# Designed miniproteins, single chains: the designs that were tried, part 65

Each design is a single chain, and the fold is of that chain. pLDDT is the mean over its residues in the fold that is shown.

## One batch from the design tools (miniprotein)

Design m2392
Fold by ESMFold2-Fast:
Structure m2392 (fold): chain A 84 residues (1-84)
Amino acid sequence: DKEIEELKKRLKELIEKYKDNPLAVRAAELLLEILENLDEPELEIEIKLGMVRLLIGVLKVIGDNEAAEELEKLLKELEELLKK
């Protein structure tokens, strides 16, 4: 699926852009893990999504709003992809 490959590419680009931000990198890595392992049980996917939401929340609290907003956009696109 081209949409999955495009989203993976954008996540890898985000990891490189925010490489000095360990929370942003970890959130993007979790989103990549979901996209690479779509055959995982739904519970495992939901746990990873929950962890991403927590990391985005922490980024906002510490003032890393640009990284948080880019991750929120990618998270929403991934959630829409899973909605099928």
Scores: mean pLDDT 86

Design m2393
Fold by ESMFold2-Fast:
Structure m2393 (fold): chain A 63 residues (1-63)
Amino acid sequence: MEEVDRLIREIRELGEQALRAAHAGDYERFRELLERQRELKEEAIRKAEELGLDPEEVRRRLE
């Protein structure tokens, strides 16, 4: 549970950083941040499955 919550926080922080990069016109950094965010989303869902959590609930929290 704590590991998944940590990943969700990191995903949100990356989203904020990506938005700032896009506003600054740094589209290369924007793409890198979005790719990292995608990887962390996959990790969060995988961790939820390992812990016996509902992966759909985790997906909903990532919205």
Scores: mean pLDDT 79

Design m2394
Fold by ESMFold2-Fast:
Structure m2394 (fold): chain A 63 residues (1-63)
Amino acid sequence: SQALIDQAEERLIGQAQLIKDALEAQGLDATVKVEKSSTSLTVTVTSADKTVTLTLDKDLVAQ
């Protein structure tokens, strides 16, 4: 289960980086913020006045 959680965290962070790269390719500035807790991972991508928040519930992945 921990290996699945680690893989899911890596994939989510990777997806946020791809979103950042895609926005920057269009001439937009983007920032990625990663917040980890014992029960969740939250990744926020911010560009100008817009934000995208991706949340992973670790308990749902640990099945």
Scores: mean pLDDT 77

Design m2395
Fold by ESMFold2-Fast:
Structure m2395 (fold): chain A 104 residues (1-104)
Amino acid sequence: MKEAEEYVKKGEEAYNQFDYDKAIEYYEKAIKLDPNYAKAYNNLGQAYYSQGNYDKAIEYYEKAIKLDPNYAEAYENLAVVYGEQGDFKKAEEYMKKAKELRGE
C-alpha cells in the first residue's frame, strides 16, 4: 500500500537519525494500514533491537517471517539477536536459512 510504504520510509528516516521511538511510531502506523506488510514488521524489529529490546525484536522478526517465509533479511536479523543472547545454535539455524534463501 502506498500510504503504508510512506510510513515505512518515514520510519527509516527516523531510524537513520537514531530516533528509534519515532521510527517505531511510523512502523506501527504502517502496520495499522497494512497488517500483512512483512517489511514493516522487520523494520519494527530492527528499531527494538537498536533499543536493546531483544524480546520485542525477536517477536517482530518472527511475524515478518510468518508473513513472508522467504524474507532472508528477517532470518539474518533473528540470527544476530540470538547470537547476542548467546543462543549460538538458533543463530546458526537462522543464518543457514538466510543463506539458503540468498542462494549461498
Scores: mean pLDDT 88

Design m2396
Fold by ESMFold2-Fast:
Structure m2396 (fold): chain A 80 residues (1-80)
Amino acid sequence: KEELKKKADELTDKAVEAIRQGNYVEAAKLLAEAIKLYEEAGDTHRATVLFTVLGLMSAAAAVEGNDEAAEAFRKYLKEV
């Protein structure tokens, strides 16, 4: 269980770095994987926080006209 949280934390850190680099598609994928691992670990609070972040990023990408990023975020939101 704690190993799942550690992996989710590592994926979250990688997602933050991907966002800083402008790699939004990779960030969406990493956030979705982290959400699934937090859910498996029973950490509903962290899973909900990341799900909210993913949703906000999807909305922001759509408003900014970044269709590729918006589609990636919507796709991964549907998977979790």
Scores: mean pLDDT 81

Design m2397
Fold by ESMFold2-Fast:
Structure m2397 (fold): chain A 88 residues (1-88)
Amino acid sequence: GPLAELAREIDRLVREAQKLGLGEAVTASINAALRAIQEGRLDDVPTEAARAAEQVAKEKGYSDEQIEKAVELGRRLGELLARMARLA
């Protein structure tokens, strides 16, 4: 069903991020997304997830290309988590 499909997509993106060395950035994205969901700010979830990924990537001294990829993955994870929250 839709929830299982979203869960598989999230798992795939998390594994991709780990292979690229971006695991800490996507963990920050997930934490920021869950906080925004708890606060009832569903429309802000992708933006908050992307910002958290960017902050961690910069703090860890990632390259510009790695920062861009972390932001992309963070935003996508936020979008999927917001979709899951709307289905719950």
Scores: mean pLDDT 88

Design m2398
Fold by ESMFold2-Fast:
Formats: sequence, structure tokens, C-alpha cells
Structure m2398 (fold): chain A 47 residues (1-47)
Amino acid sequence: MKELIEKAKKNRKKLYKTYQDLEDFMRKNLTPEERAELERIEAERKA
């Protein structure tokens, strides 16, 4: 289940790749909760 959701987020992250600066800025501007979610997407990318 979690894997399925992470897959969807991974695809969405691909869209943000076009905006590398935006993605980096969001990481710093995001709330602690959202930041943790972004970290998960990053881990999914590596795995």
C-alpha cells in the first residue's frame, strides 16, 4: 500500500525536477511534517 502511494509521489516529484530551485526552496520552507514526507520521496528515488 505504502509502496503504491510512494510511486505516485515519485511521479509527481519528476515534475518538480524541472524546478530544481523550487524543490530545494520548498524543502526549507516546508513544515516539519511535509519535510519528512519529502525525505521519504527522496529515499524512494534512491531505492
Scores: mean pLDDT 65

Design m2399
Fold by ESMFold2-Fast:
Structure m2399 (fold): chain A 102 residues (1-102)
Amino acid sequence: SLKEKLIEEIKKIVEETKQRLAADPAVSPETRQRVIDILDKFLEKAENASLEEIEQLFYEAVTELSRIADEVPDPAERDALRDIIGEFVRKLTEALEKARAE
């Protein structure tokens, strides 16, 4: 199904984002865990949501992720985190647009 295909793409994007967080020395373990918790919550909700609801859940997750980045006091960590979040947002937006076109 279109939903199953989209969920598989979301799972891959979430896993790639977690790998980037783990690999970036500028991101603290505490910040990494906060971001992972938001990504895991988003994925769990998306798996149980309709296609239409997934977009709303995505905007909620982006808002929470942006708040975490804004709360980080170290500029280098904040910039690294914003880059990682930006890539996550870009990839997931592309996946959602592709799902709507099908």
Scores: mean pLDDT 88

Design m2400
Fold by ESMFold2-Fast:
Structure m2400 (fold): chain A 108 residues (1-108)
Amino acid sequence: SEAQKHLERGKKALDEGNFEEAVKHYEKAIEIDPNNAEAWYNLGVAYAKLGKLDKAIEYFEKAIEIDPNNKQAYINLGLLYYLSGDYEKAIEWFKKAGSAVPEEWYKK
């Protein structure tokens, strides 16, 4: 499908470190198929690589809304909230992933 071509091109761009090109292709994929959780997840990865943490968070949240079994998206959300200084949300996302949360993250 056309959406799948954009997913493949986005993944190639991401693997090559062309993060802005990856974003372009993943955005085209979600325009064609907005229920493709993989496209939303990869868009989040690309934005995280660009250092756009707020956008990465939004897109990972969208990916898990469509596919709640994407454990890696929960882990990535936990990490991004931690990097953004929102430790309470970081802990919540790691718990949803079933991942261990470092004890020091509970201490204010």
Scores: mean pLDDT 84

Design m2401
Fold by ESMFold2-Fast:
Structure m2401 (fold): chain A 55 residues (1-55)
Amino acid sequence: SEKRKKLLRAIALKLRAIGLEIEAEKAEGEEREKLLKEAEELLKEADKLLEEAEK
């Protein structure tokens, strides 16, 4: 179902974001900022998919 596909995609995006945040802990300066920005973008996309899945 479309709802299930959106939920699974959202979970996958959140897991990728966590991976980037872990990588960011080992990075410094501009590299750290870029990793954190990518993680934030993935989390926003995941939350959007979760909202769409509930409707």
Scores: mean pLDDT 85

Design m2402
Fold by ESMFold2-Fast:
Structure m2402 (fold): chain A 58 residues (1-58)
Amino acid sequence: KTAGELLAEAKELYDKLSEEAQKELAERAQEEIDADKMSTEEKAKKALELAKEVLAKQ
């Protein structure tokens, strides 16, 4: 999958999250996504992974 496709999937999952879960996802993304060290594809994959994990906790 392209980075764009991964981000689209992450956004679909994000839109299904509660406001509290969206905040948790944003906080985890700040900790786990290093903008300086990660490629666009790596960031997209990590965003999708985090969205899935946060959704699973609901």
Scores: mean pLDDT 76

Design m2403
Fold by ESMFold2-Fast:
Structure m2403 (fold): chain A 85 residues (1-85)
Amino acid sequence: MSFQEIVKEIYSLSDEEQIKLAKRVAEEAEKRGLTDYAELFKRLADAIENGSEAEKIRALTEFMLAAYLDPELREIVEKEIKEIK
């Protein structure tokens, strides 16, 4: 899946599904020993679930930026999107 397709898929998700995706990405990152990413995505999930509107927008922006910059993280995100659908 291209980065543009991943962005489109994430924006098509409900708030609940976006939270679920962030939590699943955190769990997979933790299993792979990517502890910094696991901690990041746990924080992003919390911000989407419990944050203000501005905090949710910032969290989604950080999510997209991380996936854009890291091919391994993008692979995890692509895999976990398929599991949600």
Scores: mean pLDDT 81

Design m2404
Fold by ESMFold2-Fast:
Structure m2404 (fold): chain A 72 residues (1-72)
Amino acid sequence: SLEKEKQRIKKALDFLLEMAKFYLENGDKERAKKLIETIKKAADQAYKNGFLTKEEYERIKKEVDELEKKIE
């Protein structure tokens, strides 16, 4: 169902965000950078396809922006 797909996508994006944080904490900026790019594209597509609310999408964008600041 659409609702189950929405839940799976949200869990996947949250897992990827935690992985990006893990890579940054361990000094692996290159893997974190690639993963952040993947998250950005996935979140944009999920929002475009109606799998994320505006609030959920903006939360993910904010977390991505904070992670990108830590790479620099």
Scores: mean pLDDT 87

Design m2405
Fold by ESMFold2-Fast:
Structure m2405 (fold): chain A 56 residues (1-56)
Amino acid sequence: SAARAARAAAHAAAGAAAAPIGDELVARMEELAARGAPREEAERLSEEANAALAAL
């Protein structure tokens, strides 16, 4: 059905959008750790990633 196909497409799109958010978070966290950034900066980054995921 069209409704079932639309739901499957939306779910696939959300998953595809979520994957790069997770990968970018890990990469940026490692960058912050490498330069000795403060914990608050790392926490802000996590909150931004969580907000982006929640908006999907």
Scores: mean pLDDT 75

Design m2406
Fold by ESMFold2-Fast:
Structure m2406 (fold): chain A 55 residues (1-55)
Amino acid sequence: MEMTREQALKATAGVLRAIGDAIDAGREVTPEDIKKEMLELGVPEEVAEEIAKKL
């Protein structure tokens, strides 16, 4: 499925947040971290899971 522009922007923000949080905590980022941050930003669960698989 194609993502809307808004979903793509929120997903990108979620990925960046997950990476930043992992670096701050001194650990490696995981797909679960990425999914969690995307869900927190209001990305639908189905979309968040699909994007996490691509990373």
Scores: mean pLDDT 76

Design m2407
Fold by ESMFold2-Fast:
Structure m2407 (fold): chain A 75 residues (1-75)
Amino acid sequence: SEHFEKGKEYLGQGKFREAIEELEKVENKTAEIYNELGLAYYLLGDDEKAKEAFEKALELDPNYKEAQENLKKVE
């Protein structure tokens, strides 16, 4: 998805609000997209929203190691 690629690009640039805006536009979000949303919220300082997003990623893929590690940072 173009929105997913743009979201990751903004995240890498430290543009966390723009990253969230692009990632939210992705229809039928995968575990990876929820993980990237969680990272964007975490880096913005919104630990509650980050936790929710990482939990969504793990609901879709319980073996997603990166999301498991990221969730530990906000718990």
Scores: mean pLDDT 88

Design m2408
Fold by ESMFold2-Fast:
Structure m2408 (fold): chain A 56 residues (1-56)
Amino acid sequence: AREEVDRILAGAAEAAAQLPTREAAEAFLRHVAREVSRAYPELADYVAAQVERILA
């Protein structure tokens, strides 16, 4: 579960880096965080923290 989440978030971070604006990257990563948290509710706080780290 966590390894799958880490893989998804790593891929999302790479995809977000290719987006033309920070606003687009934030919207995309927020969308990914919502979908991942729906699939893995027990990791929701972890996912939120990782997305904040990626956006910092």
Scores: mean pLDDT 80

Design m2409
Fold by ESMFold2-Fast:
Structure m2409 (fold): chain A 68 residues (1-68)
Amino acid sequence: QAEADALVAKAGEALDRANEAFSKGDYETAIKYAKEAIDYAEKVRDAHPNLADGIIREAKKIIEEVKK
């Protein structure tokens, strides 16, 4: 599905932005993009389960590290 492929791309872009924000100490922006990555990844889980689970795992790791 072209729609699922677009959502995978958006999930990956959001995850990259979350990682960049986290590395710069911008924790609010990191959480925002990590949550966006999870939302996009969950929408494509049926089409791309392994990719979706990988993105969700990394995004959740960012959120948990920010909360420590």
Scores: mean pLDDT 82

Design m2410
Fold by ESMFold2-Fast:
Structure m2410 (fold): chain A 62 residues (1-62)
Amino acid sequence: MKPDEEEIKESLALMIVGIAKIDYERGVPKEEILEWVKRMAEKLGDPEIAERTLKEVEKLLE
């Protein structure tokens, strides 16, 4: 019931992936999307979640 910081970070990671997908569908360059994702993932403060998020977006763009 009480949201853990980890759950919040995972929710934000899912939103990052979702936004990246929408931007890609709208024609935003892959380079710009990946740069934005890297910055947002770093702000999460969790290297494991950041790595997984970036990998998922890279997979989505290929």
Scores: mean pLDDT 78

Design m2411
Fold by ESMFold2-Fast:
Structure m2411 (fold): chain A 55 residues (1-55)
Amino acid sequence: MLKLSKEEAIEAALKALKETSPEVDEKAAREEIEKRLPTELEKIAGLAYEAGIIK
């Protein structure tokens, strides 16, 4: 999907982050993603789409 809901964008970003940094704390990572969401939601979704995580 080209457009994600907020929850889907967070899940996609968290999954991508854990692929890169398996040691990351899931709760801390989710909090950081949510803090960036107002400006990064569309960017995160776009990056996930480009990486082939979503279609």
Scores: mean pLDDT 63

Design m2412
Fold by ESMFold2-Fast:
Structure m2412 (fold): chain A 80 residues (1-80)
Amino acid sequence: SALEAKKEALLKEAEEKEKKMKELLEKGKEYAKKAKEEAEKSEKSKEIGEEAQKKLDELMAEASELYKEALELRKQAAAL
């Protein structure tokens, strides 16, 4: 049915956004590790840690947006 096709399309779009979110979360783990390891070293290492934290914050913000979009798509599919 047309309704079932629309539901499948919404779920597929949600899955693609969730996949991208997971990729960003994996990249974020690397920056979180760098920020933690560098935070308590020399002033130059502190700057590197702060840059890593900023990149982590940017990746987490993008991942959060993708999560919300995927959640809305899944809610739309569930309402059908």
Scores: mean pLDDT 85

Design m2414
Fold by ESMFold2-Fast:
Structure m2414 (fold): chain A 59 residues (1-59)
Amino acid sequence: MKLSKEELRKLLKEADVDGDGGLDADELEILAKLLKEAGEAPSGVLTDELLLYLVEVTS
C-alpha cells in the first residue's frame, strides 16, 4: 500500500454527509472513480490533486 486510501475513503464518507444539498450524485461518482484510479496508481501527484479537487467540491 503506497497511497493513503484511508484518507480517500474518509473524504468519500464526509462528502456523503457534507454534500447534503451541495454535491450531486454525478459529482460524487466522478470523484469516487478518480479516487479509485489514484488508489491503484503509484501516485503522489494524482492522489494529491484528487484530494484537492475533492476538498474543493466537498467544501
Scores: mean pLDDT 52

Design m2415
Fold by ESMFold2-Fast:
Structure m2415 (fold): chain A 60 residues (1-60)
Amino acid sequence: SKAEELLKKGKEAFDAGNFDEAIKYYTEAIKVAREEGNEKLYDEALKNLIDALTAKDQAA
């Protein structure tokens, strides 16, 4: 799905330390997962977004 692709891109950005890019992809994944009605993917993307926001805040 499109949401799964966006989630994967977000994870790749997060692993590279590109937290702004990860936040962008996770936010898009949340929107698309909601549109697809994929609750599991929505929850995963939301959890990953929170982790990325926390990592960015700790780096500041």
Scores: mean pLDDT 85

Design m2416
Fold by ESMFold2-Fast:
Structure m2416 (fold): chain A 87 residues (1-87)
Amino acid sequence: MEEKEKLIEEIAELTGSDPEALRRLFEKYGVTLEQLKKIVEALKEGPEKALQYARENGDWLTELLAGLKLFTEAANEAIDRIIKERE
């Protein structure tokens, strides 16, 4: 359980998600420790690569998390752009 919680926290950090929401998601779908390790590795390679890999392998969960990471990065870029335009 301790190692699983550490991986959930790492995924939350990488995706900008709430760790509690991710814990509920992974519990609902019975995600294993092995699957969590693969998700972390894929996300660390970069969200675009993770998304492509997930789509090619039918890994809907990694696709969802890679999409969240891309959304968070795009949202942060948009916020930074708006702030700079108001300077």
Scores: mean pLDDT 74

Design m2417
Fold by ESMFold2-Fast:
Structure m2417 (fold): chain A 65 residues (1-65)
Amino acid sequence: MMSEEFRLEVEGSVYEIAGAVAERLGDYEKAAEYYEKAAEYFRKAGDEEAAREAEELAREARKKA
């Protein structure tokens, strides 16, 4: 159980980093896609706080796209 939740948490973190990199490169469309995936993985992991932060980043990126 803990192992699968940890994997989901790691996947979320990877997508969050990918989103941040895309945003810094000006690729807001890709940034939004990555942040949306990060939020999905964080929700599956039960990390509601990280999921909410990723959703906020996705909304901001979508607004700039």
Scores: mean pLDDT 83

Design m2418
Fold by ESMFold2-Fast:
Structure m2418 (fold): chain A 91 residues (1-91)
Amino acid sequence: DAELAALEAAAPVLREELAAELGEEVAERLVALVLEGMRARAEGKLEEAARLFAEAVRLAARALGAPEEEAERLAREAYERVLASLRALAA
């Protein structure tokens, strides 16, 4: 997967850029979740990929000041949307 390989190569730069906006710890976790999600997608683990991307959305929303209940709602919406998109692309 060229996209996964490119993201892995760019990961240090992405962490640095995100850290400026969200803080170092949040940036590291977000990049890790997205990389794990991309790996799961490449392995055909669509539900796991959607779960990891949804967790990244929850973490980002919380880091940006969203309340817990709003972050959970956004994560659930992201899970459903990403899973539907990944399944459509895999068909």
Scores: mean pLDDT 83

Design m2419
Fold by ESMFold2-Fast:
Structure m2419 (fold): chain A 102 residues (1-102)
Amino acid sequence: SPLEEIRALLEAMATATPEGAFGNAQQILGLLYAHPELAPEVAALIREALARETDPVVRRILEVLLEGAERLAATDPADEAARRRIVAETSMRLDEIYAEAM
């Protein structure tokens, strides 16, 4: 299921290099765009991952991803323009962290 795929990607981020964590975060964001109904549950999973994470770059990735998931959870699923904007803005913020850290 998409939720189990997101869970596996989040678990993989705990042991990933920062570069690998960016790739996983972008995949999670894509799954959230396709399955916006999962955003509240995924936000909860990201908070759990963030509570355990000690790497400062991976924590920043998770913080940006959490903000994106929370924005999607607060958005009407029928508002495709708002969902596209949130995903695009979140993806750009992840890319900015990647450019600065890598």
Scores: mean pLDDT 87

Design m2420
Fold by ESMFold2-Fast:
Structure m2420 (fold): chain A 70 residues (1-70)
Amino acid sequence: SLSDSELAAAFQLYDRDGDGTLSAAELREMLRSLGYDPSDAEVAAIIAAVDRDGDGTLDLAELREAVRRL
């Protein structure tokens, strides 16, 4: 299983804008680098499940919750 520290390190690598959030495209690339192969629809469903404001991005805390559902 993926540790919190590994997830945080991957998050920082894929947070290209440095704003503390991941877009759907960045999340998909990160998950693929970690050995997952989510579809675009699965990535969108993960974001929708934890995205409180409908902005289409995830912060690190929301990502940790999303990964627990995988």
Scores: mean pLDDT 74

Design m2421
Fold by ESMFold2-Fast:
Structure m2421 (fold): chain A 57 residues (1-57)
Amino acid sequence: MSAEELGAEALRYLSEGPTVENAQKAVELAEKALELDPDNEISRGALENARMLLLQT
């Protein structure tokens, strides 16, 4: 699985609803994507959005 695929999956979780569970899944997927490609813009955006949702809890 590519970093782009993992980043896209993280964004998909965020698009399904701003819940703690979806945000946690998005963080896991985005972090894994950034391990493969630290310059992946999609994955960085997904991680930032997921962190923002978790701060709203």
Scores: mean pLDDT 78

Design m2422
Fold by ESMFold2-Fast:
Structure m2422 (fold): chain A 68 residues (1-68)
Amino acid sequence: MHLSPRGRAEIAIALAYMAIGIAKRFGAPREKIEEAERLLREAERALAAGDYERAEELALEAARTALS
């Protein structure tokens, strides 16, 4: 299975949304949620700008931050 750079970025953003939702549901610290949401917003801006590799990187960092 081959994913385009845009497809990888979109999937990473979806995973970050899920990770942040899970973290909120299970009571993660506010500071971690705020940082994860900041990284997710940066990922969405990178996606809109066509920087798919950066969008994927930021989205995965958001997911890791939320679940750490």
Scores: mean pLDDT 86

Design m2423
Fold by ESMFold2-Fast:
Structure m2423 (fold): chain A 60 residues (1-60)
Amino acid sequence: GPEEIKQELLKCIVEGCLKKGATETQAKDFAEGLLESLEEGGLDLTTALEQAKKEVKELS
């Protein structure tokens, strides 16, 4: 459901931030703030999740 998509998106953003050298605290704070902004902006979270997964995979 939507909550599961949000949780997966949050984890993907955190993983990407960590790979870019952010601390765990910075990554979590950024990811939570970004997720709230995306929800308020009406962005399709499923599309955002698919894009985030591709970005993180490329960083691996």
Scores: mean pLDDT 75

Design m2424
Fold by ESMFold2-Fast:
Structure m2424 (fold): chain A 70 residues (1-70)
Amino acid sequence: LFDSGATVRNIRTVVDRAVAENGYRPDLLASAALVYAELDRLEARVGPDVELSDAEIDALAEAMEAAHTA
């Protein structure tokens, strides 16, 4: 999904696409908002072009899986 690496900007693009593909459901939008809040915090610390660690990617994947299940 991230051909150029897992950066804050790229992950935001993936989250937006996942939300759109699921029809902008209110519960999914709420879950996505939490992911965006975490991405904003990371961006403030490391910047938008820094590649994230495997642990950070796993945490985001868990949030996305929970959103899909809801």
Scores: mean pLDDT 68

Design m2425
Fold by ESMFold2-Fast:
Structure m2425 (fold): chain A 74 residues (1-74)
Amino acid sequence: VKKLYQQYVSAYTAANINRAGAEFSRELARRAEERGDEERARLFREGAERDEEAARKNEELAKKLKEEYEKALK
């Protein structure tokens, strides 16, 4: 079960990092918009969307790995 737990922790950690990255990129996009830097604002928004997609995939993976880990304990 240790391997499943390690894989779960890895996926969960990756999801959290991607979520934090998305939030940070959206904040940078907002600041770029406030100063009229539309090109950088667009790039940061695109980066946030990619990080949000990666977070969603890693969240789904973590959920599946957690279920497998819980089943292996029974």
Scores: mean pLDDT 84

Design m2426
Fold by ESMFold2-Fast:
Structure m2426 (fold): chain A 67 residues (1-67)
Amino acid sequence: SLREKAIEALEKGDIKEAQKLLFEILSENPDDANARAALVYVLKAQETKDEKEKKEYLEKAVEALKK
């Protein structure tokens, strides 16, 4: 599924692929609150220059998608 692929991309730190997959999920279901939350965390991970914060945001994105 797209959700499983997005989780795998996030766990690998492939932010570009994760963002693409999240946009695909949201194009099919724009009201998916968990996918929206995951996308917000991915954007925060892209904005931070701290590798620890980046990892924490990606982990939060994964947890949002597992709900």
Scores: mean pLDDT 86

Design m2428
Fold by ESMFold2-Fast:
Structure m2428 (fold): chain A 98 residues (1-98)
Amino acid sequence: EEETVEEFKRILDKTVELIKKAAEEGNRFDLEVAAALFVMNVAIADRIAGTLSPEARKELYRYAAEKAREVAKIARDNGDEQTAKSFEELAKELEAKA
């Protein structure tokens, strides 16, 4: 369970790195694709959350919410207000599950 949560955190961190790179390059298409990958990874986490302990599940959602807020800030700083708003709502949803 701790191993699963740590692997998932690594995957989310890598996805945020891809989002940052796309933003730095001014590539809005790659930014949107990487953001979609983040959302898909969160959906996978939600599917496995029911198999985790309450503590592991809480930490998984807490970390995912934190990373979603980082993505929202990156998107906003790059003028992508729609993606920023979407990730702010995602972060609120994840915080409610934590």
Scores: mean pLDDT 83

Design m2429
Fold by ESMFold2-Fast:
Structure m2429 (fold): chain A 58 residues (1-58)
Amino acid sequence: SDKEAAEKGLEQARKALEEGDAAAALTSAHHARIMGEKAGDEEIAKEAERLIEEARKL
């Protein structure tokens, strides 16, 4: 489902951030945002935006 895809994207983005991989973190976080928006889950979309901001600071 879109929600499950969004949650997987958030998990992948967090792992990429821990590894210092900005490109992977941005890709996963953007995917999670899109899937969260499609699912209508504002909290997931907001969390994905926070991860995008964190990745941009790397």
Scores: mean pLDDT 85

